# Designed miniproteins, single chains, part 79

Each design is a single chain, and the fold is of that chain. pLDDT is the mean over its residues in the fold that is shown.

## One batch from the design tools (miniprotein)

Design m2753
Fold by ESMFold2-Fast:
Structure m2753 (fold): chain A 82 residues (1-82)
Amino acid sequence: SMEEKIEELIEKFKKKAKELGFSEEEIGQLALAARSLSLIEDIETARLMMDLIIRHYRAQGREKMAELLEEIGEELEKIRKE
């Protein structure tokens, strides 16, 4: 199901973030962002919300967080369009 694919995606990125040395709090923030955006029914709204979150992390100098969120956003959109 789409829900199963989204949970698999979240677990994949949690593992990647852990391997990259992210804290448990940062991993939780990534998972929360992915899960919350997956609940937004309108794909375009979800994309715009992800763009705002990415911009926020970049403004804070958190480039690695922003890069992972970009990848999550792209993969979520692929799952939801197909």
Scores: mean pLDDT 84

Design m2754
Fold by ESMFold2-Fast:
Structure m2754 (fold): chain A 109 residues (1-109)
Amino acid sequence: EMEKLKEEFLRLVDQMVKELTSETASRASALAFKLAEAGDVKSLEELAEHIFKLWPQMTPAQRAEAAILLGLLIQEEMKYREEMLKRVKELWDEILERAFKRREELLKK
């Protein structure tokens, strides 16, 4: 049961990174709620890590939906919230560095 829900969630996240639709986002959010209620801490961390790995590849709209999914996954696992926030901050620093480099390249040309 849990493995099937995890597999479906990972597929929906991968789909969102390729093509964001309201249907895919809504299904992912609904599944995140079910996973948060049924999942153990380790499983929820694995799902969050998958989102973190894909984060640099996302558009701003995809990142907004991914942030909602992360919030839903960790709402039942408050003891890991601090660790998750540290990872989000590290990834945010990478995103900012990449954005500044892209802007510099654009201004050079």
Scores: mean pLDDT 75

Design m2755
Fold by ESMFold2-Fast:
Structure m2755 (fold): chain A 99 residues (1-99)
Amino acid sequence: MARELLDELLADPRLAPLRKPPDLSKNPLLSQLSDLQSLDSIAAALESGEIRSVQELLDRLRTLLAQVEVLFGDDPEYQAAARTLSELLRRAERELEEA
């Protein structure tokens, strides 16, 4: 499930803005942050074994959503991607509750 969920997210073009670390030109406060989340960094954490469960993956994705909301609340492209990710996370959480 964890790998399948992440592969689905990585394949979704609506989530493309979340694939890479945020563009520093969008928010100068990013230069003050050491550990910015992205879908690619979450994928690397899953591959390395840092993320060991579906629940830990969902927690990392929720952290990414919170990051986008705080740093890019006024950016319509990032907000559209965040809304899509939120919908997909709600679906994944329902599937996890059924397992």
Scores: mean pLDDT 73

Design m2756
Fold by ESMFold2-Fast:
Structure m2756 (fold): chain A 55 residues (1-55)
Amino acid sequence: GSEELAAALKTIEENKSLPADELKSSVEKEALAAKSSGLTPEQADALASELVKHG
């Protein structure tokens, strides 16, 4: 739900300080976890768009 999306976005923000390769790996892992953990398709798409914006 929205809490899972918020947690994923927070993790992405915290991981921004990591090296680019580690950041990309962590971000992709969080996106997949969020997508499988009860996000709606719309929330999953919003998260994916945010990841593309930062990757």
Scores: mean pLDDT 66

Design m2757
Fold by ESMFold2-Fast:
Structure m2757 (fold): chain A 78 residues (1-78)
Amino acid sequence: MDDLPEEERIKLMFESLPEEEQKEWKEITEYLGNTKEAKLVSLIYVIAKLDGLSDESILKAIKETVGEEYAEKLKKYL
C-alpha cells in the first residue's frame, strides 16, 4: 500500500469507511468543488472526525496540509 499513487490510496481509505461517512465525504467533496484537493480534504475530515478530533483541530491540519482556501471553505460548510 505504501507505493500506491495518492488517488488509489484515497480510494482504499474511502472504501474502508462506513456508508454514512462515505456519504458525508461525497457531500463535502461536491461542496468544495470536486477537485483532487477537495477529495483529500473531505477524506481527512471524515477520518479525523471518526477519531474524535475537534473541528478546530481538523481545520488546522487541513490548512497545514492542503492550504488555507480549503480550510476556509470547509469551515463555512460546517
Scores: mean pLDDT 76

Design m2758
Fold by ESMFold2-Fast:
Structure m2758 (fold): chain A 100 residues (1-100)
Amino acid sequence: SLEEKLRENLRAQVEVLAQLVAEYRARGLLSDEQAAFLEAQIAAMREALETEDVETALRRAAELYRAMAAHLADSHPGLARLLEDAYRGLERMLAELRAA
């Protein structure tokens, strides 16, 4: 179904983000506070993917991507922009789901 495809797409995006955050942390590119914050948002997205319907999971993920982008805007503008682009992608997925 469309819902299953969107859930799998979001899960893949979250896993790519988790790998990127782990790599940045390992390379000393994130403070301990920044890494802990991002890891907490990723854990919240994973929980939403497991416990919520797809529309709620997408909406929650969009909120968390926006929060991560805002948190990093001054220190990591490139990563913040990537997170903002991901947010816009999730808004498009929500629009597609509502049009179905």
Scores: mean pLDDT 88

Design m2759
Fold by ESMFold2-Fast:
Structure m2759 (fold): chain A 57 residues (1-57)
Amino acid sequence: SALEEAEAAVEALRAAKTAEEAQAAGRRMGDFLSRLPPEEAERLEREGARAVIEAGL
């Protein structure tokens, strides 16, 4: 589902070791966010931002 794939993309972003991996994961997340209800999209955008910080990128 779009939710499952968006959540997987957030985890990929959190595990990213390079800027290229982070960009690829972020782009994937963005693609699925457009397919989610606004409330879920907003939650995952916040989690994605946190994932970038946790990745040190």
Scores: mean pLDDT 78

Design m2760
Fold by ESMFold2-Fast:
Structure m2760 (fold): chain A 83 residues (1-83)
Amino acid sequence: SLSSAEERAEMRKRAEEEAPKLVQEATTVAKLPKELAEKLVKGAMGELDDEEVAEVNREVLEHLNLPIHEITVNGKTRYVGDV
């Protein structure tokens, strides 16, 4: 009720138009599962909350078998790989 369903549909359409290229890069270059790549792109497009973004980032780093370090940026938890 705070925003129209049409406004959310338009944002989703724009994300869908841009997301395939980023998903393809994540799956082709980083060899991520398509599901994780799609979630990562949704996070970048602002469709996920901060906790969901952190969780997806953790899963990506875990899939790449990288050491995971927790950092705080602007009061939010983030996960980074040590390479």
Scores: mean pLDDT 64

Design m2761
Fold by ESMFold2-Fast:
Structure m2761 (fold): chain A 100 residues (1-100)
Amino acid sequence: MSMEEIEKRIIEAAKKLGKEAVGVSIAEVLRAASKSSPEATARAILAIGEMLSKHVSPEFQPLVAEASREAAEQALRDAKKGAELAGEKFAEILAREAAA
């Protein structure tokens, strides 16, 4: 699946289906990336974070940037843990932004 297709699915889920659907979509994408390589997982986390920053309010952009950096660093050491951390943090940030 392309990053453009992934972006569309995650943003549509966030707008229509809420936190659970967003969390599932992000976790599924990152779980797939974590089976490839640590570097590919870190790149996927940073790409998703950059994409999410375009679709969240300015007050949530720093939280997305920090979560992306922390999770990408973790992914370089342990791809699965980095993917899990990114999925959890991104889902939480999107849910908080949607509730605000």
Scores: mean pLDDT 73

Design m2762
Fold by ESMFold2-Fast:
Formats: sequence, C-alpha cells, structure tokens
Structure m2762 (fold): chain A 74 residues (1-74)
Amino acid sequence: TPTVLQQIQQTIDQLTQEANQAIQNGDKEKVREILQQFENIKTSLQSLADEGNQQAKDMVDYINKKIDELKKYL
C-alpha cells in the first residue's frame, strides 16, 4: 500500500503530465485548474516541510517551480 507521500507524488506526476499537455494544446482554462490543484497540494505539504520532512520539502520545491512555470504561461 503506498504511503500518503507516495500517493501525493503520484498526483504531482499526473498533474505535471496534464499541465504539459494543456500547454501544448493552448488550454489556458485547464492550466488554471492545474495551477490551483498544485497550490492546494503545496498547502497540504507545508506543515510536513516546515517540520523538516525532506521528501515534503523536495515536493514543495518542485511544486513551486511548476507554479512559476504555469504562471509565466498564463
């Protein structure tokens, strides 16, 4: 059974693929939806990252890079 962090990582990976596809298709509405989902995931990981969980910190850093990328596209 995957851990909560492993499940979150799978969601991040899926959203990354969906974001890349939406950008290729010029689907700005889908990009905005994915941006909101990344921000929600970041919020849910923040407490673990602040407590020093390295995996959560790495995930937050990755999400921040994706949020910046998507905001530049919009």
Scores: mean pLDDT 87

Design m2763
Fold by ESMFold2-Fast:
Structure m2763 (fold): chain A 89 residues (1-89)
Amino acid sequence: SLGDKEVVREKLKKELLKLYEEHKDIEEVKEWKEKFGPIEATIAYLLMTEEGVEKEVALEIAKLYGKGLETGDSSYLQKAADLYEKAKE
């Protein structure tokens, strides 16, 4: 249901904000947080450091993912997933 999707989305936002708190003092995270927001900054940083995604692509994926979480529009999440798969080729 719509309510179930909203609950999952809010839990995911909270988990990402907890990850932001753990990484908020990193210079790149500070810079990207000011430009794009704490969730986007954290996702981009983890994509680069844990997944080896190139910086520009990581930021693009993070922006799309953040937009999907904010709006609830699954098309943004699908676009983020497609870019992630392409980046891992």
Scores: mean pLDDT 82

Design m2764
Fold by ESMFold2-Fast:
Structure m2764 (fold): chain A 75 residues (1-75)
Amino acid sequence: DMDRLNQIALLLQQWRTTDDPAEREALLRQLADLLDTSVAAVREMLARIERAARLGKAAAYELAGKPEEAERLLE
């Protein structure tokens, strides 16, 4: 459902922007509930998303002719 996907996106944005550890934990629990999974699984999914984001940035740097910056992101 698109509405559910939008809600997940909003929670992810809030999680990324908050600096309060208690709020971050509450948002992870809300994401786990929406995805019908565990907080541990959500953390694993977020780790995969962060790796994918780094790969995307590395590709952008490669295309921009900055291979040194791209190499730094590919760990």
Scores: mean pLDDT 77

Design m2765
Fold by ESMFold2-Fast:
Order: C-alpha cells, then sequence, then structure tokens
Structure m2765 (fold): chain A 62 residues (1-62)
C-alpha cells in the first residue's frame, strides 16, 4: 500500500522533472522533431539519473 503510493509519487516527480528539462531544452535548442526526440531521451535519462543520485544521497544523510 504505502510502497505503491511512494512509487506513484516518485513516477510523478520524475515526469514533472523530465517535462521541465524537456521544456528548457526545447527553448534553448529549437531543433526539429526527430533531433528533439533524441535530445529529450538523453536529457530525460540524465535527469532521472541525477534525481536518483540526489535522492539517494539525501536519504543517506537523512
Amino acid sequence: MREEIERAKEEDLTKAFVLGVQGSLDRRNNRGPEELNELQIEAGQAAFDRIAAEFERFVAER
């Protein structure tokens, strides 16, 4: 129960963060749709990795 709720929230946070990065990247690069998709995937993955690392560090420090 609680685990499912935390999982859903984590997914929502990830989506919000990816959207933010996506918007920032779109505004700066203004690339075509296909090129944008590849950049968005890389940015999304990098953002996810950063979130995971930062969250893990935060939890470890408490």
Scores: mean pLDDT 60

Design m2766
Fold by ESMFold2-Fast:
Structure m2766 (fold): chain A 58 residues (1-58)
Amino acid sequence: ITAEEVQELVAEAISEAKNKEEAASIFAKKLEEKYGIKLDTSLTPDELAKEVTELATK
């Protein structure tokens, strides 16, 4: 998974969500379904995006 792919997933989750909490849940679900990466849903979408970007760029 690349940083660009993470940004696209975040943008998609935000566009589908009504609020930040829903966006985080949608983002985590899409990430798990497409890449098998499971994240804590207690994090904000911005925090989740940063964590996944750090993992993708290593």
Scores: mean pLDDT 68

Design m2767
Fold by ESMFold2-Fast:
Structure m2767 (fold): chain A 96 residues (1-96)
Amino acid sequence: MMEMRDFSHTLTFRHRGSPEKAYEAAAKIVEFVDEHSGQLTISHIAIYGGELEVVIETVTDSALEKALEFLQDLGRELGPTEIEVKPSEVAARRAA
């Protein structure tokens, strides 16, 4: 009776623009994940010049939806943005 089919996803957020916008985006993402601690975690964050990459792991589909809406809204404000969504193999291994 172990049914763990839909417990985690990996979100990768990338932005390319000004260093100021990259820093602003990083701060907003960190604050959002902190407000949803237990449902979301940051596994990686990197800022170099105007380039930002953040990898977020989600525990539930509800957390995934909230994170996607937040990142899409942030992308509309910042300009060039890429969001990648994958089923999380890494989160499944860490939960073992």
Scores: mean pLDDT 74

Design m2768
Fold by ESMFold2-Fast:
Structure m2768 (fold): chain A 94 residues (1-94)
Amino acid sequence: SSQQQQLINTIDTITQRVRSVSRTLSGDDRTRSDIMTQTTQDMRQYYRDQVRNGQPSSTIVQMGINHIGDVTSFMSRIDPDMSQQVQQMRDDLR
């Protein structure tokens, strides 16, 4: 569905943005950002698999919205502007 495709595209965008932010960080913040980058990559694969397995669009989108919420919370302490952009992408999925 268009909503499933929008979610996958949103996760791809978030993954690239978190990775870009990670490259500007050092120490503990860099380590946590690298973990978040891996988590968003794992989310992308998970949602691709859920779509392939025929999960309802509403279920997939709600799960994605929740996971994007976690990314927003993480980003708020590292890069508030990026956190706001990620929150906007999350809101656009509703």
Scores: mean pLDDT 78

Design m2769
Fold by ESMFold2-Fast:
Structure m2769 (fold): chain A 62 residues (1-62)
Amino acid sequence: GAHDAAHGAQAAGGAAGAAGAWEGSRKYVNTPEDAAKGGLEAGKAAGDEKGAEGARQGSING
């Protein structure tokens, strides 16, 4: 249903953000500035994950 669709979309977005941060950190490990950028992308992925949990909780409560 709608909850399953919203959950899948948010999970995919979170995974993409995490993958981007990981690859960015691997390529630009030499500067603190790049570490901060990796952290920003990780924060965006965490936000998407909280959204996905909200959708899952909604499906449980009915």
Scores: mean pLDDT 53

Design m2770
Fold by ESMFold2-Fast:
Structure m2770 (fold): chain A 92 residues (1-92)
Amino acid sequence: ALAALVAATQAALRAGAPAAEIEALEDAVFEAAGRLERYREVRKLAEEAKKKVEQNTLPEEELKEVRKLVTQETRELLGLLRGQRAPYTELE
């Protein structure tokens, strides 16, 4: 979970842990945050594509690309949410 990784990093910094340990925790936090940001981008693209499809303004090729991206990212996110790739769960 992102919050747990942030808390662990802050605790390590307060305790004066070795730089290598702090760097490893920071990398884990950035990876988890990056996955959340990627999910938000995919959701935004899906909403935009839906609006354009309803107005018949989105070219079919662009719609296919957006559908592929949404399918792949949704599949990855569902894996994370089901706890298959802890600690990288969608948490805010």
Scores: mean pLDDT 59

Design m2771
Fold by ESMFold2-Fast:
Structure m2771 (fold): chain A 88 residues (1-88)
Amino acid sequence: SEAQQLALELAAAAGRAVRDASEEAKREVERLALELGEAVLAGDAEAARAAAARLRAFVERLAARGEVSEAAAAEVLALAARLEATLA
C-alpha cells in the first residue's frame, strides 16, 4: 500500500518534471513509470527498486542536459529514494 502510493507519487512527479521536455523524454518516462507500477503491483520488490532506480537515472540525465529543472529532478530523486527504502 505505501509502496503503491509512493510509486504513484514518483510517477506523477516524473511526469511533471518532463512537462516541458521532448516528446521522446515524455514517452520514456511513461514507459519507465508503467514498468515501476507493474513491478509494485506484482509485489516484486527487487524489480520495483530496479525500476525506480532506472526512472531516477533517466530524470538525472535529463537534468544534466537541461531538459528538466534541478528542482524537479530533486523531487523525483527524493521520492525514488523513499520508495527504494520502503522496498528494502
Scores: mean pLDDT 87

Design m2772
Fold by ESMFold2-Fast:
Structure m2772 (fold): chain A 64 residues (1-64)
Amino acid sequence: MPEEASEMLLRMADVLEPVDPEGSEELREAAKRTPTLSPEEAQELLDELETRYSDAILRALEAQ
């Protein structure tokens, strides 16, 4: 669902902000885009960004 993808992207952005503020902003911009996408497109975008930022998010969680 687009709203679920948006919520996940915003959570990822919040976690990433202290370590990678530029990546956090990219995730927030993606979240704003999800309501204009189909559910399939929103999920594809989420999967792509999760793959791209997974290591940075893990590092951010370790830094908390």
Scores: mean pLDDT 78

Design m2773
Fold by ESMFold2-Fast:
Structure m2773 (fold): chain A 58 residues (1-58)
Amino acid sequence: SMAAERVLSMLLALGAFNGFPALSEEEKRAIAEEVVRRLGADETDPERIVAAAREILA
């Protein structure tokens, strides 16, 4: 989805995956999709987006 692509771009720009070198591009996209599912397509707060991705990665 466009929301998941936006969230993925934000997570990459903020270095949210820098601690996870084994993650594939498909896995990063799936994490972005799960962030959208949890927070909604309209979430724009970078701190909330990164926090949700970190919870998924934990």
Scores: mean pLDDT 86

Design m2774
Fold by ESMFold2-Fast:
Structure m2774 (fold): chain A 65 residues (1-65)
Amino acid sequence: ERRKTLLLVAAKVLATAIPELKSIEVEGDKIRVYVEKLTPETRELLEAIKEVAEEAGFEFEVYEL
């Protein structure tokens, strides 16, 4: 639960820096991020978050709308 909360806070902070971020959904141990457009910068940031999430035992998926 604490790790889930930290990831949600980090994701909300990133949403301020990434206007293309549409929504973030957390369901159990699965985190889904929906973006309108994947730029190289956005992709790099999401890959870094994926590594942290997977290390914490979560599944992390990114969807481009």
Scores: mean pLDDT 72

Design m2775
Fold by ESMFold2-Fast:
Structure m2775 (fold): chain A 86 residues (1-86)
Amino acid sequence: SLSDYFREITALFLAKKYDEAIALMKRMLEEFGDTLSDQERADIYTAIGLAYMHQGKIKEAVEYFEKALELNPSHEGAKSYLNLIK
């Protein structure tokens, strides 16, 4: 379920296992695809961007924050992180 994915992602972030967190979030997008709302997809893209940012992968972080804003231009998390980087 989405809640099971959320719990695992949270655990991976706390463990600083950002590669595994990114892989799991990308798997969520593939598995749930069109069943996710634009807001839910924007939230997942923002979380992927945050994981890349923690790894110092700034180019990838920016790409995912911009993807989040394409789906939800009002996404405060993506805006805040992108403003911090750019």
Scores: mean pLDDT 85

Design m2776
Fold by ESMFold2-Fast:
Structure m2776 (fold): chain A 77 residues (1-77)
Amino acid sequence: VKEVTIEISGTLSDGTTFSLTVKALVGEDGKVFGVATINGKRILLAGELAEDGSVSGELQSLDDPSLTGTWTGKVVE
């Protein structure tokens, strides 16, 4: 497991768009896991890291079950 810094952008199910930098964990299988606060909600980020350093995935709120979305990004370190 390796900690990486990623720049992400995405859209929540309520139409809110976001752009932020987060620290995430990457497993040997390329799975990415992180937690961020977006629009006042704790959001679980789950996705995959590609060989070129691009990342993409889904998000789900830990505080609001109706709040989902998608994100894309790049590893910056």
Scores: mean pLDDT 79

Design m2777
Fold by ESMFold2-Fast:
Structure m2777 (fold): chain A 63 residues (1-63)
Amino acid sequence: AVADQILARYTARIRAAQSQDEINAIMADAGDELGALYAQGRITGAQMVAIGRQLNAVAQSVF
């Protein structure tokens, strides 16, 4: 599913990040892509919120 693919892709990018600035850029990219998918009706608002929370938790766990 699109939601699972987005979560897996951005989780991998965050875990590969070399700095907090890189994580911040990845999180901005994730927010933009999630917003676009929601606007296109490809994910629900609940999925957008859930993925955002999970990615934020991963980002906070790396450094």
Scores: mean pLDDT 84

Design m2778
Fold by ESMFold2-Fast:
Structure m2778 (fold): chain A 89 residues (1-89)
Amino acid sequence: LSAEQREEISRVLSEGLDRISSVPEGDVDGIVQELLETSDRLEELGAHDLSEFLRKVAKKVEELGKEGKYGLAQSMAQLSLSVLRTSSL
């Protein structure tokens, strides 16, 4: 990955985190959609491993939503994006 691609990846992750943080509590479908959109943008940038990771997170968030664990679902999504940003990406 070039320095410019790494900067764009960091921007996409930051925007995704901001969007997820703005989703109302209980709107798990909204969180899943924001994770999948962020994943698709990362795939387009060639960040295939990060894209795959976020798709797995989206599936787990959906599972937590089905269990009524809305706060945990949102926290998992936010922490996942934060970890990717701090992993020298």
Scores: mean pLDDT 81

Design m2779
Fold by ESMFold2-Fast:
Structure m2779 (fold): chain A 130 residues (1-130)
Amino acid sequence: SSSEISEHADKLLAYLKKINSGVRLSKSEREEIIATGNALLGLLKSEDNAITFLESYSDEEIADIFSVIIYSYVISGKTKDAVKVAKELLRLNKIKPLSKSAKTSIAFTIQYFADLIGDKELEKLAKKLR
């Protein structure tokens, strides 16, 4: 539902604000980001929920939400899950294309993590978003 999407998405944006303010996240906070991200992604498997999400958040906020989820998976050593998140972003981009600036921003974030962990699938997904 719209209220469940907002609850999860707003929580993820709040964590990104903490990261951007220079706060070091605890292990429990990173686990909470992963749990919240998984809950959101589960809801977004419904096309109606995906459309609601894409209409409720700016393109920049959508990029930010996906960046914090991918960050938390990569830092936790869960590379395969980070790849699944990036693939889900590509699916959403086909439903409603993100702005060029938002796509460039998230593609840069995915490429940075691909380089950090040496993952060729993440690199390929970053290139598809450019």
Scores: mean pLDDT 88

Design m2780
Fold by ESMFold2-Fast:
Structure m2780 (fold): chain A 61 residues (1-61)
Amino acid sequence: SDAELERRAEAALELYRQDPALALALLQKHMGMDAERARRLLEAGDEEGFRALIKEALRQQ
């Protein structure tokens, strides 16, 4: 559901705020090439773009 995807995307963003190294390692493990795009969005402060990317990746799993 969209609510579940949003909740998971927010959890990923919160993990990045608490432990950026762990968050980036998990993104690399689960998203492969999309992990680099996720990292660039986070470094640019594009939290909405990051949430959209995580939700799209989760929909494809």
Scores: mean pLDDT 81

Design m2781
Fold by ESMFold2-Fast:
Structure m2781 (fold): chain A 91 residues (1-91)
Amino acid sequence: PSISFVPSTSSPQLTTTVTLDEPGSVSITWVYNGKTLAVSPMQRGVKSLTLTVTVPEEKAKVEGISLALVRDASGKLVLVELTKTGETLLA
């Protein structure tokens, strides 16, 4: 699996696309400051999923956001913002 991340040129939106090597079940969860901002519905049998999310203005222009793909307790793929301190924020 891979992720692409496109910072918004218009505040306050971010767009993220997840690409899988094989068709599978995927959901995207956006987390900011320990709070869930957006969750996509789970899609099954897909190779890609795109989520556009509205975030606070101070984060919408940050090109250095670190993202990670992790599996939650139900086995779905979730996107998580990594803090500069290396802390992982999970929804």
Scores: mean pLDDT 56

Design m2782
Fold by ESMFold2-Fast:
Structure m2782 (fold): chain A 82 residues (1-82)
Amino acid sequence: MAAERRARLAAYLREHTPLSAEQAEALAEGLVAHVESRGGRLSPEEAAAVAGVLAQHLVARGTPAERAPELARRAVELAQGR
């Protein structure tokens, strides 16, 4: 269910990044909506592109650059229900 994926992703972002609850919820909503617009699954190339953009956003919000790629990749997996 999309609502469950949004809640899990928002919780993951709040636990592992310095994002506020509102920032984590907004980002989770946007990521899940994007995945749903693509039929519920991204190609490997689309997933990598989304993770790259997300990693840059996380660094801009205070996540260490060394950790951001792994966190972004996991967030994209959670948005896909994995």
Scores: mean pLDDT 84

Design m2783
Fold by ESMFold2-Fast:
Structure m2783 (fold): chain A 90 residues (1-90)
Amino acid sequence: MLEFNNLLIKPDELLKKILEKVGETRETYTLNEVLRAVMEYINEQKLFDPDDPTVVLVKGTDLGKILGKDRFGRSDVSGLAEAILKHSEV
């Protein structure tokens, strides 16, 4: 288990927009709670590449702004966690 698994973080305004789209309105979350909410956002927005479901297409989305990328691998949990922490107060 990662040391920051129980780290309590406060999302910034951009990350809050994503969380609100999946019904999350709290001030603070654990990193795992935010990761779960982001995956729910990806599912609700249908962001998976139809040609490769292991790839998430985030160009033009708020998640793309957080990641600074047009696409990312669904298994790149560490890269997603790093981006979430960059957009959070610890």
Scores: mean pLDDT 79

Design m2784
Fold by ESMFold2-Fast:
Structure m2784 (fold): chain A 96 residues (1-96)
Amino acid sequence: MEVSPEFKALNREAGEASIEAAEELARRAEELVREAERKGGDKELLREAALLATQALFLAIAAKVSYYLAGEEVPERVYEIEKRVREILRRVDELE
């Protein structure tokens, strides 16, 4: 069953946008974890980092769906985001 080239192009574009947004959220979450650690485990910063990391994970999942609908291979960048999110959440738990 064939879907339109336009449908595939839109999903590829959506997938790329989700990856870029997820990478920015993961980067911000990593910065907040480092700041929290410098402040002796600031719970508000750790909570914000966990929320941003969780949002990045949802965007990574959205990217997988978008690339699947585009009929294209999921970029390695998506799996790198999932790995970064897992490390952020592990670090947040460690600093509690």
Scores: mean pLDDT 88

Design m2785
Fold by ESMFold2-Fast:
Structure m2785 (fold): chain A 70 residues (1-70)
Amino acid sequence: SVDEAAKAATGFGLGASVRTVEEVPEAIQKAKEAGADLEVAKGAILAMFRIDPNASEEEIKAVEEAIEKA
């Protein structure tokens, strides 16, 4: 699944820990520290929020902005 791919792509379970927009910068920072592929990690985080049917368009936009600024 995309969730499983996201968890793998962000390194050791980092994607599994991203539940809110506020956690996005920390997850990206941990990916940097772990030496993970940042483009893959960013894409995986965004995909997790886009697949969540409870995520609003405003939340998805905030995630995109947080990823771009990280």
Scores: mean pLDDT 65

Design m2786
Fold by ESMFold2-Fast:
Parts: structure tokens; C-alpha cells; sequence
Structure m2786 (fold): chain A 60 residues (1-60)
């Protein structure tokens, strides 16, 4: 589970770069890609929470 969460977090980071820091669009794309790869909703939700917390810290 932890390794899967880390992999999905990386998808959010890459998607955020593709969308020029637009977290909403990045999250939508990363969630869609994670579901395609067969990750569970629990893994995706935890990764989304962690990615969002990192996003907020970077805005400081």
C-alpha cells in the first residue's frame, strides 16, 4: 500500500507540471491515470491528500 501511494503521488507531481501548477486539472488527470493502472480508491485518496498538502506547503 505505501509503495502504491508513493507511485500515485508521483503521478500527481508529473501531472501538476503538465498543467503549469493547476492542481484541479492535475488531480483530475492523475486520478484518471491511477484508475487506469488499477490503483484502489483508498490509495488514490491518500495520495491525493498527501499531494495537496505538499502543494499547499510549496505555495508558502
Amino acid sequence: MEEEIEEVEKLFEESLKKHNGNFRQAAEDAIAEAKKRGFSDEVINEALLRAYEKYLEEKK
Scores: mean pLDDT 78

Design m2787
Fold by ESMFold2-Fast:
Structure m2787 (fold): chain A 117 residues (1-117)
Amino acid sequence: MDEELAERAEELLEEETRRLEEALRKGDVSGAVAALIRIVSIRNVSGLEPSPREKRARAEMLIDTAEALMSKGTESDLKQAVDFARRAIRLAREAGDEELERRGRELLEKAEKKLKE
């Protein structure tokens, strides 16, 4: 009974994670935020821990946001980009995604270099 409910919640989380990934791929910020809110809601109700796939999608969202902040180039935006890059590196590592961790590290280096400008 509880196991069946947990399995159903996991299926819904995988579906919303797919929607988050698709929204990020299309640059649909509002769609990505909506999917993330649903993921958080399902996890809070079910008590399930975030999956590696969810952590990966969140890392991608943080990297995309940090890149957008770097494009604005203000000191405040660059400081936020550094924070988001560091968070993305942690999530990518926890998800076992070495490529995303590498992208996060490269982004962090670029943001810190611009901040020292």
Scores: mean pLDDT 80

